# Ledger of designs, part 62: designed miniproteins, single chains, continued (5)

Each design is a single chain, and the fold is of that chain. pLDDT is the mean over its residues in the fold that is shown.

## One batch from the design tools (miniprotein)

Design m18259
Fold by ESMFold2-Fast:
Structure m18259 (fold): chain A 61 residues (1-61)
Amino acid sequence: GDKEDVDKLLEKALKEGKLTEEQVKELKSLPTPEALGELIYITKTPEEEIQKLREKVEKKR
C-alpha cells in the first residue's frame, strides 16, 4: 500500500545519501501523508533546506 511505497522511497533516498538513517527512521514513524510530504520536500529542495530538516528532526528528540 501507500505506506510500503513511501518506505521504499525513504530507503532509496538513504541509499543515495540524501537522508541519514536517523531521518529515515523518524519519517517512517510519521503518518503516510506527512512522511510523503516531507520526503518530496527533502528530495526537491536545496541541500541547505535538507540540512535544516536534519537539525529539526534531532531537536524533536
Scores: mean pLDDT 67

Design m18260
Fold by ESMFold2-Fast:
Structure m18260 (fold): chain A 130 residues (1-130)
Amino acid sequence: MGPKDLETLLSTVQAIGDVVIDTLEELAERVRELEALIAAGKATPEQLAQLERLRELGREVLRAVDESLEFKKQVPELSDEEKRELALQIFKRFLHSPHSTLADVVRDIGPLLPVEKLERIRELAERIVS
C-alpha cells in the first residue's frame, strides 16, 4: 500500500467531516425555526419533541467533539500507519453500521480531522443545544 492510498483515505475522511458540518448547519437552522414557532405559540407537540431530540443530538455531538479535541492535545501528530489504521477502521464501521448516529461519525473521524474543523463542529453543536 503506497502513500496515494493514505491520501485517498484521508481526503475521504475530510469530505465526511465537511458533510457533518453541513448537516449540523442545517440542524442549527431547524432549531432556530422550531424555537421561533414555540415563541409564537404555534409549535405542535411533534415539533416540541423534534426540538428535544435535536438538543439531545447536539449534546451527544458535543461530547464526541470534546473527546476528539482532548485526544489531539495528548497525541497532536499521528503516524502515517496510525492514520491508515484509523481510516480503515472508520470505513469498516460504516460498512457494518450504516445507521451510526451523527455523534458516532464525529467520534470515529475526529482523530483524523484538523482542529479547525473540530472547533467548527463544536460551535455548531453548541448552537443546537442553546
Scores: mean pLDDT 83

Design m18261
Fold by ESMFold2-Fast:
Structure m18261 (fold): chain A 83 residues (1-83)
Amino acid sequence: LEEEIRRLTREAAEAALAGDAEKALEAARRALELATEIPDKERALELIVEVTTEVTSAAEEAGLEELVEEIRREAGEAIRKLL
């Protein structure tokens, strides 16, 4: 599960750097969804932060401001599901 999350996170970041906001968002959403399935809430939160940080960093590098906001919104939803 963690390997799948990391793979999707890398895919999302690469898509963002390539300017493919739609693909980046789709991969990031899937990574965040899988992170909420981790039974250990502390570990799940760590993975959500990791996904969010890596993908928003790539999106900011690429100048995709709307994607940054969308990823932060999705991350907030994932955190709410854990709490």
Scores: mean pLDDT 84

Design m18262
Fold by ESMFold2-Fast:
Structure m18262 (fold): chain A 62 residues (1-62)
Amino acid sequence: MSEEEKEAIKKLIEMMRKEKPSDEEIEKKAKELGVDISVSGLRNMIELGAETEEEGVRKVLE
C-alpha cells in the first residue's frame, strides 16, 4: 500500500471503531479518502487486527 492509502485506511478503521458507521457511510468515506477498498475488506482488517482487543472489551461488558 502507498503511504497515503495506508493512512486513509487507518483513519477509516478508527472511524469504524469509534463511531460504528453504516456500511454505506464507510464506503463513502473510503472514496473521499481515495482508497479502493471494500467495506468487507476493512472489516476483515479490524477482525484480524483488533479482534483480541475487542473480544476483551466484549467479555468485560458481558
Scores: mean pLDDT 64

Design m18263
Fold by ESMFold2-Fast:
Structure m18263 (fold): chain A 80 residues (1-80)
Amino acid sequence: MKEEGEELEKKGLELYKKGDYKGAGEKFEEAARKYEEAGDLLSASKAYALAAKAYKKAGDEEKAKEAEEKDVELGKKMRA
């Protein structure tokens, strides 16, 4: 699961560099879910933050808000 998250995050970064912000956001969101499944909440939080940035650049405010909410939820869980 962790290795899958890392691979998806790398794909997201490649798409982001190429200007495919929607594709990048989707890959970062997939990576975040894989990190959550692995119990790596810190990596999941970072991946959701990257997804939110990518979705904002894509103009998808709805998905950006969803990713930001997930990042905030994980931050609360890590501090609890």
Scores: mean pLDDT 82

Design m18264
Fold by ESMFold2-Fast:
Structure m18264 (fold): chain A 61 residues (1-61)
Amino acid sequence: GPYVDLSSEDPEAVAESVRAFLAAHPDLTPEQRRALAGVVRQKGLELDSPELLALADEIEA
């Protein structure tokens, strides 16, 4: 199954990996979603990616 690949320096590849993980795991708990959002937000800050920061906010909502 798809794992979240956060090793890429390409924000689009990271976003694609995160979206694939979410599609494979539609039953994530609110706690699991918040944890994922936190990691995606950290990666967005590391890469200076507004797209990943927006994705993190979307996951947390």
Scores: mean pLDDT 80

Design m18265
Fold by ESMFold2-Fast:
Structure m18265 (fold): chain A 69 residues (1-69)
Amino acid sequence: MEEEEKEKKIKAIKDNYELTVDSIREAVQRYREKYKDNPEQVKEFEERGRRAIDLAKDSYKKNIEKVKK
């Protein structure tokens, strides 16, 4: 694979990862505002969001490794 093609694939993978993380963070922020009077419910949703971000990060790492192979 040419270096330019590799860079384009890496950028696409990174952009997709960033969009996914931003989407999760936005959902968590909306949830905090909607349920601001229920801190336990907010905390549970924040933990779910954190797990979703961790999964997205793992997928990002695997996708980057595949491009490098």
Scores: mean pLDDT 82

Design m18266
Fold by ESMFold2-Fast:
Structure m18266 (fold): chain A 78 residues (1-78)
Amino acid sequence: SELEERARRALEEAERLEELFEKHKSGMTEESQKAIEELLERARELAERALETREDREEAERLVREAEELLRLLRNPA
């Protein structure tokens, strides 16, 4: 389903960004590292929960949307 595909893509993106962060975090302040780690963990958690709750489409859609929003923030920090 589209929702399951979106959740899977969000999880894969979170994992990819986590790997990238681990390789390149040495140039960041401790505060920035902690903030990024917290956002990545939250995005991953939301995506995983969406995959687990796919039988409740409304809840799964909400979780996917929240994960996608966090991942977008990580890509385009203000």
Scores: mean pLDDT 80

Design m18267
Fold by ESMFold2-Fast:
Structure m18267 (fold): chain A 67 residues (1-67)
Amino acid sequence: MEEAEKLVKKAIEKLNAGDYEGAIKYAEEALKIDPDNALALAIISEAYRELGDTEKARKYALKAQEA
């Protein structure tokens, strides 16, 4: 849990910096540790939305709601 939380914090830092690929990378690493981490799923969704990948954004948003 603590390791996933550290990765989520890094993903948020990347989102704030406009590094959407970096945000996805750290959030995906968090999901490897905690697959139901709603915040990590939400971060991936937002990053894909900013990148224009609306299909992936929707997929991860739905997963975040289920977590």
Scores: mean pLDDT 83

Design m18268
Fold by ESMFold2-Fast:
Order: C-alpha cells, then structure tokens, then sequence
Structure m18268 (fold): chain A 71 residues (1-71)
C-alpha cells in the first residue's frame, strides 16, 4: 500500500536526522539508506498521484524536522 511506502520513507528520513544529530553518518551507511529510499521510490512511481498527495500531506512535518537539524 502506497501509504505504508510513504511512512517507511519518512521513518528513514527521521532515522537519518536522529543519527546525524548524534554524529556524521559514514559513507557506507548513507549508501545503504540511499538504496532503501530508491527501492521505495520505485514502488511509489507505480501510484504517483496517491504518492504525491501523501507526500504533500507529510512534507511540512518533514521540512520542519530538516529545518530544526540544519539550524
């Protein structure tokens, strides 16, 4: 279900942000996350309208987390 794929994507971003707060991620760890994200995007491409709607709904929450980490 596209909703579960979008939730998994956001959980990965939250995990990356949490780990970056503790210290920089290794290149190996970043590559692993990149591969997981790519697999999820391939699934989301099958239902792009639903994926885009869900992404827009959750985007402000993720953007707030990114802004907090970057500052």
Amino acid sequence: MVEEEVKKLFEIYKEILRKEAEGPLSEEELKEYEKEIEKLYEKLKKEPEKANELMRKYRPEIQKLIDEVEK
Scores: mean pLDDT 72

Design m18269
Fold by ESMFold2-Fast:
Structure m18269 (fold): chain A 71 residues (1-71)
Amino acid sequence: SQIDSLLNQLNSLSTMTSSGTRIDPASLARSFIDSYGLNPSQQIQILQQTYQYIQNGTDPVTAIAQSYQSV
């Protein structure tokens, strides 16, 4: 539920930054999280930090990588 909420927020953010192109950082974040076998608490932290980095102008791939390094 909380993870789904954060993924929805990421998807909403991505549509605000593109001129008709969907970035879909939610799918990107999910794949990254699943690859690293993170627990739900770590998943939430990474999603929250990824959201903040993207909101500040960081691209989704870099945002996820930086968020992972902080956990």
Scores: mean pLDDT 68

Design m18270
Fold by ESMFold2-Fast:
Structure m18270 (fold): chain A 90 residues (1-90)
Amino acid sequence: SLVELLEKQLERVAARAEAAGDARTAEAARELRRAATAMLATLPPEEAARLTIQLLSVVLTASVLIDLGDTEEALALLEAARDRAVALAA
């Protein structure tokens, strides 16, 4: 499923951030994974699919930023997405 793909991509981002020595970005990716999973479980399937695609775009961008050494931008992007997911789950 798209949700399973999102969870796997976020775990990969966390692992890559840890390998780069950035525990903060790794934790942000794990927090986003938890928040997104909780949020997506509350939504109708069509809306869950749309938001999963949007989050996959965010995760891909964060992954590229980590590769470029722009870990502060990756952190900000992941934290903003986490905050949105938490708000939507409430």
Scores: mean pLDDT 86

Design m18271
Fold by ESMFold2-Fast:
Structure m18271 (fold): chain A 65 residues (1-65)
Amino acid sequence: MSEEEIIEKLMTEYGLSRREAESIIDFVKYRDTEETREHIILALKRRGLSEEEAEEILKYVKENL
């Protein structure tokens, strides 16, 4: 799946901005550590997403890159 298709899905299903979606892709590609994963999950939870939804987003991006 293309990065643009992933970005569009995150924007439409979870209400993320393009910048937020691009940041998650960057994280998965270049900074896939436990500490940065926890930081992204916390940031998404502060936006009103559940921990489960944040984990689903990260898993979806990782599996479709």
Scores: mean pLDDT 80

Design m18272
Fold by ESMFold2-Fast:
Structure m18272 (fold): chain A 80 residues (1-80)
Amino acid sequence: KAEELLRRLRALIELVPQFTPEQAVDAAKSTLELLKREVPELKDIVDEGIAELEKHKDSTPEEIQAILRRLLERVEEALK
């Protein structure tokens, strides 16, 4: 369900500093692909988010967290 995937994404954001940037991006992409399958209406938001994350596989944990938090806000707003 979408709510479980959103909880997983929130948990992942908190764990980003414990991963390498590439691991964090790959984990986020996997969760986002599942979210897109559960809620096809989020396709454009998720695809844009994944494209942005792909550019940041060597970025700081803080930058990756900022991107993921902004993406989570867009997803949560779209689900209201």
Scores: mean pLDDT 84

Design m18273
Fold by ESMFold2-Fast:
Structure m18273 (fold): chain A 80 residues (1-80)
Amino acid sequence: KKEELESKADQLLEEGILAANRGDYKTAAELFEQAADYYEKAGNKSKAALMYRFAAVAYRNAGDTEKAEELEKKAQELEK
């Protein structure tokens, strides 16, 4: 079950990277947030924090600074 959750998160991460590469930062941010949620459910806090940081960067590029700051804070809490 945990391996299945990480596999789903890995797929979402790949889709997010592809979205970011084509400049679709809003979609990339949403995909990275979903990947973070699956990594958290799998118990992988370090990868979840990394995904929240990727989502924050993508939200900033999409013009959503408030959401970016929220996710940066969430990543920081997971790393402590």
Scores: mean pLDDT 87

Design m18274
Fold by ESMFold2-Fast:
Structure m18274 (fold): chain A 88 residues (1-88)
Amino acid sequence: MGKEALEEAKREIEEAFRAAEEAFRRVLEHAPEEVRAALRARLEALEATLKEAAEAVKAGDDKRAKELAERAKREAAAVAEAARAAAA
């Protein structure tokens, strides 16, 4: 039963990561280097959360995988928001 929830969490994780990468590439291309460095650190934190979520999926921990996927989505949104502000 839990396998369906784990597959869904994995898809959400992949989507969140792709969205964050896309935002970084498109919006941050012309941002000052100091701002890029700060957002790069936030993107690395997001990658760490996504890796932890993937490990939870492998371990069959449905609750943890779901929680981390939701956190990753929030972190990706925060990165996109910061990138938008930096591009102004």
Scores: mean pLDDT 70

Design m18275
Fold by ESMFold2-Fast:
Structure m18275 (fold): chain A 94 residues (1-94)
Amino acid sequence: DTGPPRVTALFAPDSVKVGEPLEAAASATGNPLPKVRLEVLDENGNVVASAESDAYGVARVTVTPTKPGKYLVRATATNSKGETASAEKEVTVE
C-alpha cells in the first residue's frame, strides 16, 4: 500500500554550549520513500546547517554554534507525489 510521509524520529539535544557540536538526526518512512531535509536554524531563522537523507530515509547534520540563542531543528519529509510531513525541536544554545 502507498503511505504518506511520516517523520518517525527527530533527535537533537535539549541544550548545547557555544563552541560545542550540535548533532541532529531525523528519519522518515512512507511509500514512495520520502526525501528528508534536516535543517538547523538560528534564533534569527537563518539556516546554519542542512543535510538531505540517504537511501534509507535518514538525515544527519552537525553544526558548532558560534552564538547563543534558541535554535530550531526542522525535519521535512517530501515524497515524489509532493506530500509532506514535518517535525521540529528547539535547542537552547548557551
Scores: mean pLDDT 85

Design m18276
Fold by ESMFold2-Fast:
Structure m18276 (fold): chain A 65 residues (1-65)
Amino acid sequence: MSVVEGLRKQGKNFIELLKASDEATRKAMLDTYEKQVNQMKPFASEEARETLDEELARARETVAA
């Protein structure tokens, strides 16, 4: 399994958790996830950084809906 595959799987699992949570919890979870993604980016490959940005965008869209 590649790092990119692992990040995509983690992102999908996070989206499912967001869908199962109330609105306030979703916002708190998104803030924490965004912080973690930003901490990981400096140590990630270009492909992994792009994957993190894609998964973060999906999480934001899920919370905004």
Scores: mean pLDDT 80

Design m18277
Fold by ESMFold2-Fast:
Structure m18277 (fold): chain A 86 residues (1-86)
Amino acid sequence: EPLYRPNAKLQKLLQTVGATKETYTLEEIMHYLGLYIVKEKLALPSDPGIIDVSNTPLGEILGVDVVDGRDTAGIVAALMKNLTLV
């Protein structure tokens, strides 16, 4: 499976949820982002599929205020701007 190296901002975010490696599969990154969203309670109570990342480090990293958690392809595309293929 392809391995990716996160940029410094994304690596710091991943470390807050226990990520300790230098390189990750995309599936591992998505897992840690899910843990971060739950920890920070970013999912909207009225629609848990919608993630409010406004004024958060994750929103800064992705360059958006709101993420549709059901749009995996859109999340991956936003993440790829912060990842380097190894």
Scores: mean pLDDT 80

Design m18278
Fold by ESMFold2-Fast:
Structure m18278 (fold): chain A 69 residues (1-69)
Amino acid sequence: MSGEEWAKKGEEAVKKAEELIKKGGSKEDIAREVQEAGDYAVGALAKGETERGLKVAERAREVAKKAGL
């Protein structure tokens, strides 16, 4: 998987977590998407997508904080 693909998947996982918060989804479901976003962010960083990877990681942290994780 390319760095761009890792970053895109991380962005999609963050979006899913944000949507789950808006819909009143479970903490377990939100935590799963946040963890996926974090894993994809690490993959993006490892492949040289530094700016996008850091942005995904930051958004994942904000979602986790909002969800009380």
Scores: mean pLDDT 83

Design m18279
Fold by ESMFold2-Fast:
Structure m18279 (fold): chain A 72 residues (1-72)
Amino acid sequence: SPELEELREKYYEELKELLISLGVPEEEAEVLAEQVIEAAYQMKDEFKNEEELEKFMKTMAKLAAQVYLDRR
């Protein structure tokens, strides 16, 4: 959908770079960033504004990085 594509354009690179900075390898960071965006898109109507959506995505990315690193 156009809305999902807009979220990818706005946030994908930022989330990927965040995941890499937290120790996730680039290939896994690409997958996790996409999953975070898709999760946020499914829940978009539950957020009051774009700031809450962005905060949710950053929180989920940090949790995803922690889970990935803990599985090693």
Scores: mean pLDDT 85

Design m18280
Fold by ESMFold2-Fast:
Structure m18280 (fold): chain A 82 residues (1-82)
Amino acid sequence: MKEFTSPEELAKAAFEEFGLPLAFQLIDENGVVIDTSGFAESLEELVEQLKKLFEKATKPGIYTVRVIKDGKVVGEYKFVKP
């Protein structure tokens, strides 16, 4: 599973792998869903949605980011918050 420290790099990776539109779901180390983003139809919107989502990650640690397309989980990444 790919690990990211930057919302811009994660957004680009998801865009290149799955195409648009996409949404994201942020999950903590205990498997609890923190929040779910809106769907984005551009790379700029993806970055903006991820930045807002990652502001909800208030504690340092490793978070799971689920990639959602057409109402289905299509992939997962790790977000590392310092």
Scores: mean pLDDT 83

Design m18281
Fold by ESMFold2-Fast:
Structure m18281 (fold): chain A 51 residues (1-51)
Amino acid sequence: SAEYEKKVEEKVKKDPYYTEVLLGDRGWISDDTKEEAEKKLEELRKKLLEE
C-alpha cells in the first residue's frame, strides 16, 4: 500500500546513505554504495512488514 511505501521512505531518509539511493538525490553513486544501500533498504522493508 502507499502507506507502507511512505513508512519505508521515512525510515530511509533518516539515513542520508539511503536517501541518495531511494530518492535519487545525487544521481551518481558507486556500485558498492548502491548495492549495500539496496540490501539495507530491503531489510528495512521486511522490518516494516513486521510492524
Scores: mean pLDDT 61

Design m18282
Fold by ESMFold2-Fast:
Structure m18282 (fold): chain A 100 residues (1-100)
Amino acid sequence: MSARQKLLEETRARIEEILEPLAAEDPFVADLLAEIRAFFDWLIANEDKYSDEEIAERIRTFRDVVTSLLTSAFGDDPAAQAATAAVAAVLDETAERIAA
């Protein structure tokens, strides 16, 4: 496994840990977590076709979509706000590390 593939797998696992408690209580979060898994599975399978900058940009775009969906669904819930911020931070960190 490449260092980049390992980072993507670790990022997916970190996001799963953040969202699992919410996904257990809410079908929308469970469905979103399935979409996040599908996104990372696709990225890992296709990462050799793209530059570090292209992968980082795909992660940033996906981060904007995920945070928008969570904020729209749960913007008044403090626990969901904290989880949304944590997911955004993980995705931003991963994009920065790949682009470096």
Scores: mean pLDDT 86

Design m18283
Fold by ESMFold2-Fast:
Structure m18283 (fold): chain A 68 residues (1-68)
Amino acid sequence: MLTPEQVAAIEAEVDAYIDSLPVSPEAKATAREMARSAVRTMANAGVDPELALKGAKEVAEIVAREEA
């Protein structure tokens, strides 16, 4: 299981990644919410920090694209 500090670090990096996406501010807000949910689910599942970050970025990109 990820520590709260690791979860916070991953959430911060995912948020920075979402800010780099070429989508609207509304799409970015929805992507942040969904990515945050994904990080927490993966943290509870005991995945490593690198895999959790990669998965959360992928979820964020898919959600941002759907909201665009």
Scores: mean pLDDT 79

Design m18284
Fold by ESMFold2-Fast:
Structure m18284 (fold): chain A 70 residues (1-70)
Amino acid sequence: MEAIDEAIAILEAQGDLFGASFLAMWRALGERTGDYLGALEAAAEMARKMNQPEAAAILEEAVRRLRAEA
């Protein structure tokens, strides 16, 4: 969750409102389902496809850490 919030803030600061809205959608789905890992993975993939390397790096690192701790 925190990683998605940081990524959204980065995209908003860069003026990428479309990318920010996509990440906000995945955050909301993670909250509704409780599947935060799945939401982070989907958000990271979206950030990569949107060519947002800073946001993607934050999200991918969060995914790697959660998977390593599981």
Scores: mean pLDDT 78

Design m18285
Fold by ESMFold2-Fast:
Structure m18285 (fold): chain A 92 residues (1-92)
Amino acid sequence: SAEDEEILRAVLEAVLARARARGLSEEEIRTLMDNAAAWVLSLLQDPSSRARLERLYAIAKEEIARRNTVLTPEEEAWIAEMLERVRALRAA
């Protein structure tokens, strides 16, 4: 759903911004994003995890607003890639 994609995007953006602020490499950032996407996907597939997912989304939005990080086109492409991968996995 559109809401599910918005939650996933927010979590990925927060993870990326946090990792970049820590000075992590592209490989490390991509690994953290993959792990975050897998975790969010597991929560999205479990109806009992919805409250946890809502809290995660709220925390991610607050972190994004607080950091006010401007993403590069390359970083936006990484997020788009993860969204497409999760969409494909949910369609299977």
Scores: mean pLDDT 86

Design m18286
Fold by ESMFold2-Fast:
Structure m18286 (fold): chain A 72 residues (1-72)
Amino acid sequence: SERLEEIRKLIEEGRFEEALKLIKELLEEGADPNELAPLIELMRKLGAPKEIVLEVEIEIGLKLIEEGVAKF
C-alpha cells in the first residue's frame, strides 16, 4: 500500500500532522483500521505530540468498533 508507506515516512520524518491527515483520509476511503493501528505505537516511539496520538487512537478505535459491529 503506497499510502501506508507514505504515512510511515511522514512519521519517521516527524511530520505527524501530515501523517494524521493521511490516516484520516485512508480510514474514510475504507482502509482496514487493523493495518493502521501499528502506526500509533510508531508515533509514540518517535515522540509524536500526545494530542496527535490521541486523535489517531480515537479515529482508528471508532473504525475498529464499526468493523466489529458489522462482522457476522
Scores: mean pLDDT 81

Design m18287
Fold by ESMFold2-Fast:
Structure m18287 (fold): chain A 66 residues (1-66)
Amino acid sequence: SNAVTAARHRAEAERARAEADKLDSIYQELVKKGAPKELVHDYAIKSVAARMLALAHEVEAWLAER
């Protein structure tokens, strides 16, 4: 069961990393186009939050395997 729990958390971490990469790409394009600061800031925060979620899931996977 620990291996199954760890695998689920790794899958969630992979999904969160993919989302963070997408959000970071949007952030970079918005900066390049000179988008409003509020919009740029929103995508920066979303990208960081998704990356932190990925890290949290990696930690949970490690803990599940002891």
Scores: mean pLDDT 89

Design m18288
Fold by ESMFold2-Fast:
Structure m18288 (fold): chain A 81 residues (1-81)
Amino acid sequence: GGITVDEEGNAVIRFGDEEVDMRDLAGELYLAVMKAIALQDPSTITLDLVREARARGVSDAALRRLLEETGALDVWRQYEA
C-alpha cells in the first residue's frame, strides 16, 4: 500500500486491491478511537461526540452499531430527535 494522487490531484491511499479516500480513512480511524475510549467508559459517548463523528465521515450505521456495543443507545435516540 501507499499514498498516490488521482487524476484530479486528490490524495488516495491504496491497500492491496482497494483504494481508500483519505476522508473515508479519517472516518474509520475516528470510529476506532471512539470505540476504544467508549469500551473503557461508555459515559464518554455524548451527543457532541456523535455529531463530531458524523462530521468526520462516520456513517449512521457504524455509529449506531458502536452505541449498541457500548450500551449508549439512549444517545442515538437523542441524536435522532
Scores: mean pLDDT 67

Design m18289
Fold by ESMFold2-Fast:
Structure m18289 (fold): chain A 80 residues (1-80)
Amino acid sequence: SNEEKIKRLEKLIKELEKDVADSERTFADHQARLEAAKAAGVDPLELARLETIHLFVQAVLDASRAFLEEAKKELEKLKE
């Protein structure tokens, strides 16, 4: 049933919206830590470590946003 599929997908979208919000908070926190480290003049190896973590956190956020948008597109297809 399309109605049952819609309900399951709406539940998934709410879960994905929470995941995106959580990822956005994590990204903002790591971005703030990276900027604070740059301002404090931490050593180049520690800075590289923090920049690597920041890239990973950005990738997770981007993937979460892409998955949410795909789920929303699938919901629109089911709603006609």
Scores: mean pLDDT 88

Design m18290
Fold by ESMFold2-Fast:
Structure m18290 (fold): chain A 70 residues (1-70)
Amino acid sequence: SQAAVNALPLGHRAAYAAAQLMRDQGLSEEEAARAVAAALTAAGRPVSLEAIRRWMETIEERVAAAEAAA
């Protein structure tokens, strides 16, 4: 469920959002990372691009956890 996805650690939610942008909009990994960074900043939860890149290094694991929660 969306509520279960929203309860996941921020890194898992960010990786899931990046994976969705890559899948649905054809963004590159770097473009998806920047888009997620911008969205988090706009939401008042700024995270460094370096932190998002680190989360995306384990994107397969984080996406699997988010999809299991969805």
Scores: mean pLDDT 77

Design m18292
Fold by ESMFold2-Fast:
Structure m18292 (fold): chain A 60 residues (1-60)
Amino acid sequence: SIEELEKKLKEIQEEYKKLLEEYYKAVAAGNEKEAKEILEKIKELDKEGQKLQEELLKLS
């Protein structure tokens, strides 16, 4: 259970890093609409990561 939560958290962290790179590329290109859409995806991943972190703390 803990190992599965850690794996899921790692996957979210990797996707978060990917979205941050895409965000900065969109900003550099002047694509404000795309940048906003990416920020919303980042916010959702942050919520999921926080939820999983709370579950990990509860199990430790």
Scores: mean pLDDT 83

Design m18293
Fold by ESMFold2-Fast:
Structure m18293 (fold): chain A 60 residues (1-60)
Amino acid sequence: ATEAEALKLLEKVLPELDALPHLSEEQKAKLLEELKKRLLEASPEEMPAIVKEALERLKA
């Protein structure tokens, strides 16, 4: 998948990460880095599912 597509999906996750009070800026950056890596290595079909799983884990 393209970096532009991955970044577009990550923009949906940024507000959710910013809403988490117990995560430091370093931990948020690490989570974003990991999500970016997963999205870039995943097929385009898997990208929406990866984002949904990440958001569900943040809300849990």
Scores: mean pLDDT 72

Design m18294
Fold by ESMFold2-Fast:
Structure m18294 (fold): chain A 79 residues (1-79)
Amino acid sequence: SHMEEEKHRLLIEAVGLQMRAMAVLEDYRLGEISKEEAAEELREIAERLKEIAEKLGDEEIREQAEKILEKAEELEEEI
């Protein structure tokens, strides 16, 4: 069904966003992107994951979004 196809698409998107968050953190650790760039990217990823979690009613995805947002906030405060 169209609804089942949409759910599957959102799950794939969520996995991709989680992998992207890990890549952003690694790029920052390696000095390839700035702290500001990393924080902005992680906030965008967290916001989208939260939207997906709300649409799917998925607590695990919501928890991942919260962790990524927390990491973005930590980076913004890092000296």
Scores: mean pLDDT 87

Design m18295
Fold by ESMFold2-Fast:
Structure m18295 (fold): chain A 94 residues (1-94)
Amino acid sequence: MEEELEKAIAELKEAVSRLIQAADNGDVDGVREAGERVVKAAEKLASFNTLEADIAIGVQQIALAVTLVAAENEGRSDIAKVHRETSARISEIA
């Protein structure tokens, strides 16, 4: 793979990991900040127009969906709202 594509995939994975960690800690501001990073990383990755990039985005969307369900189950409507917004923006990109 091209080094640039590989770096973009790593950046998306790192951003999603930080978002999940912030959500697990109940850090709403951290979730918002990480969510913006996830969207930017997904937009950059999608710009490569490759199947590998699309698959990487799809895998991370599944991880975000699991985190959203957990937040809703815990009654964390503030976190759930940010996750829904982030997921919607990524779906528009992919």
Scores: mean pLDDT 77

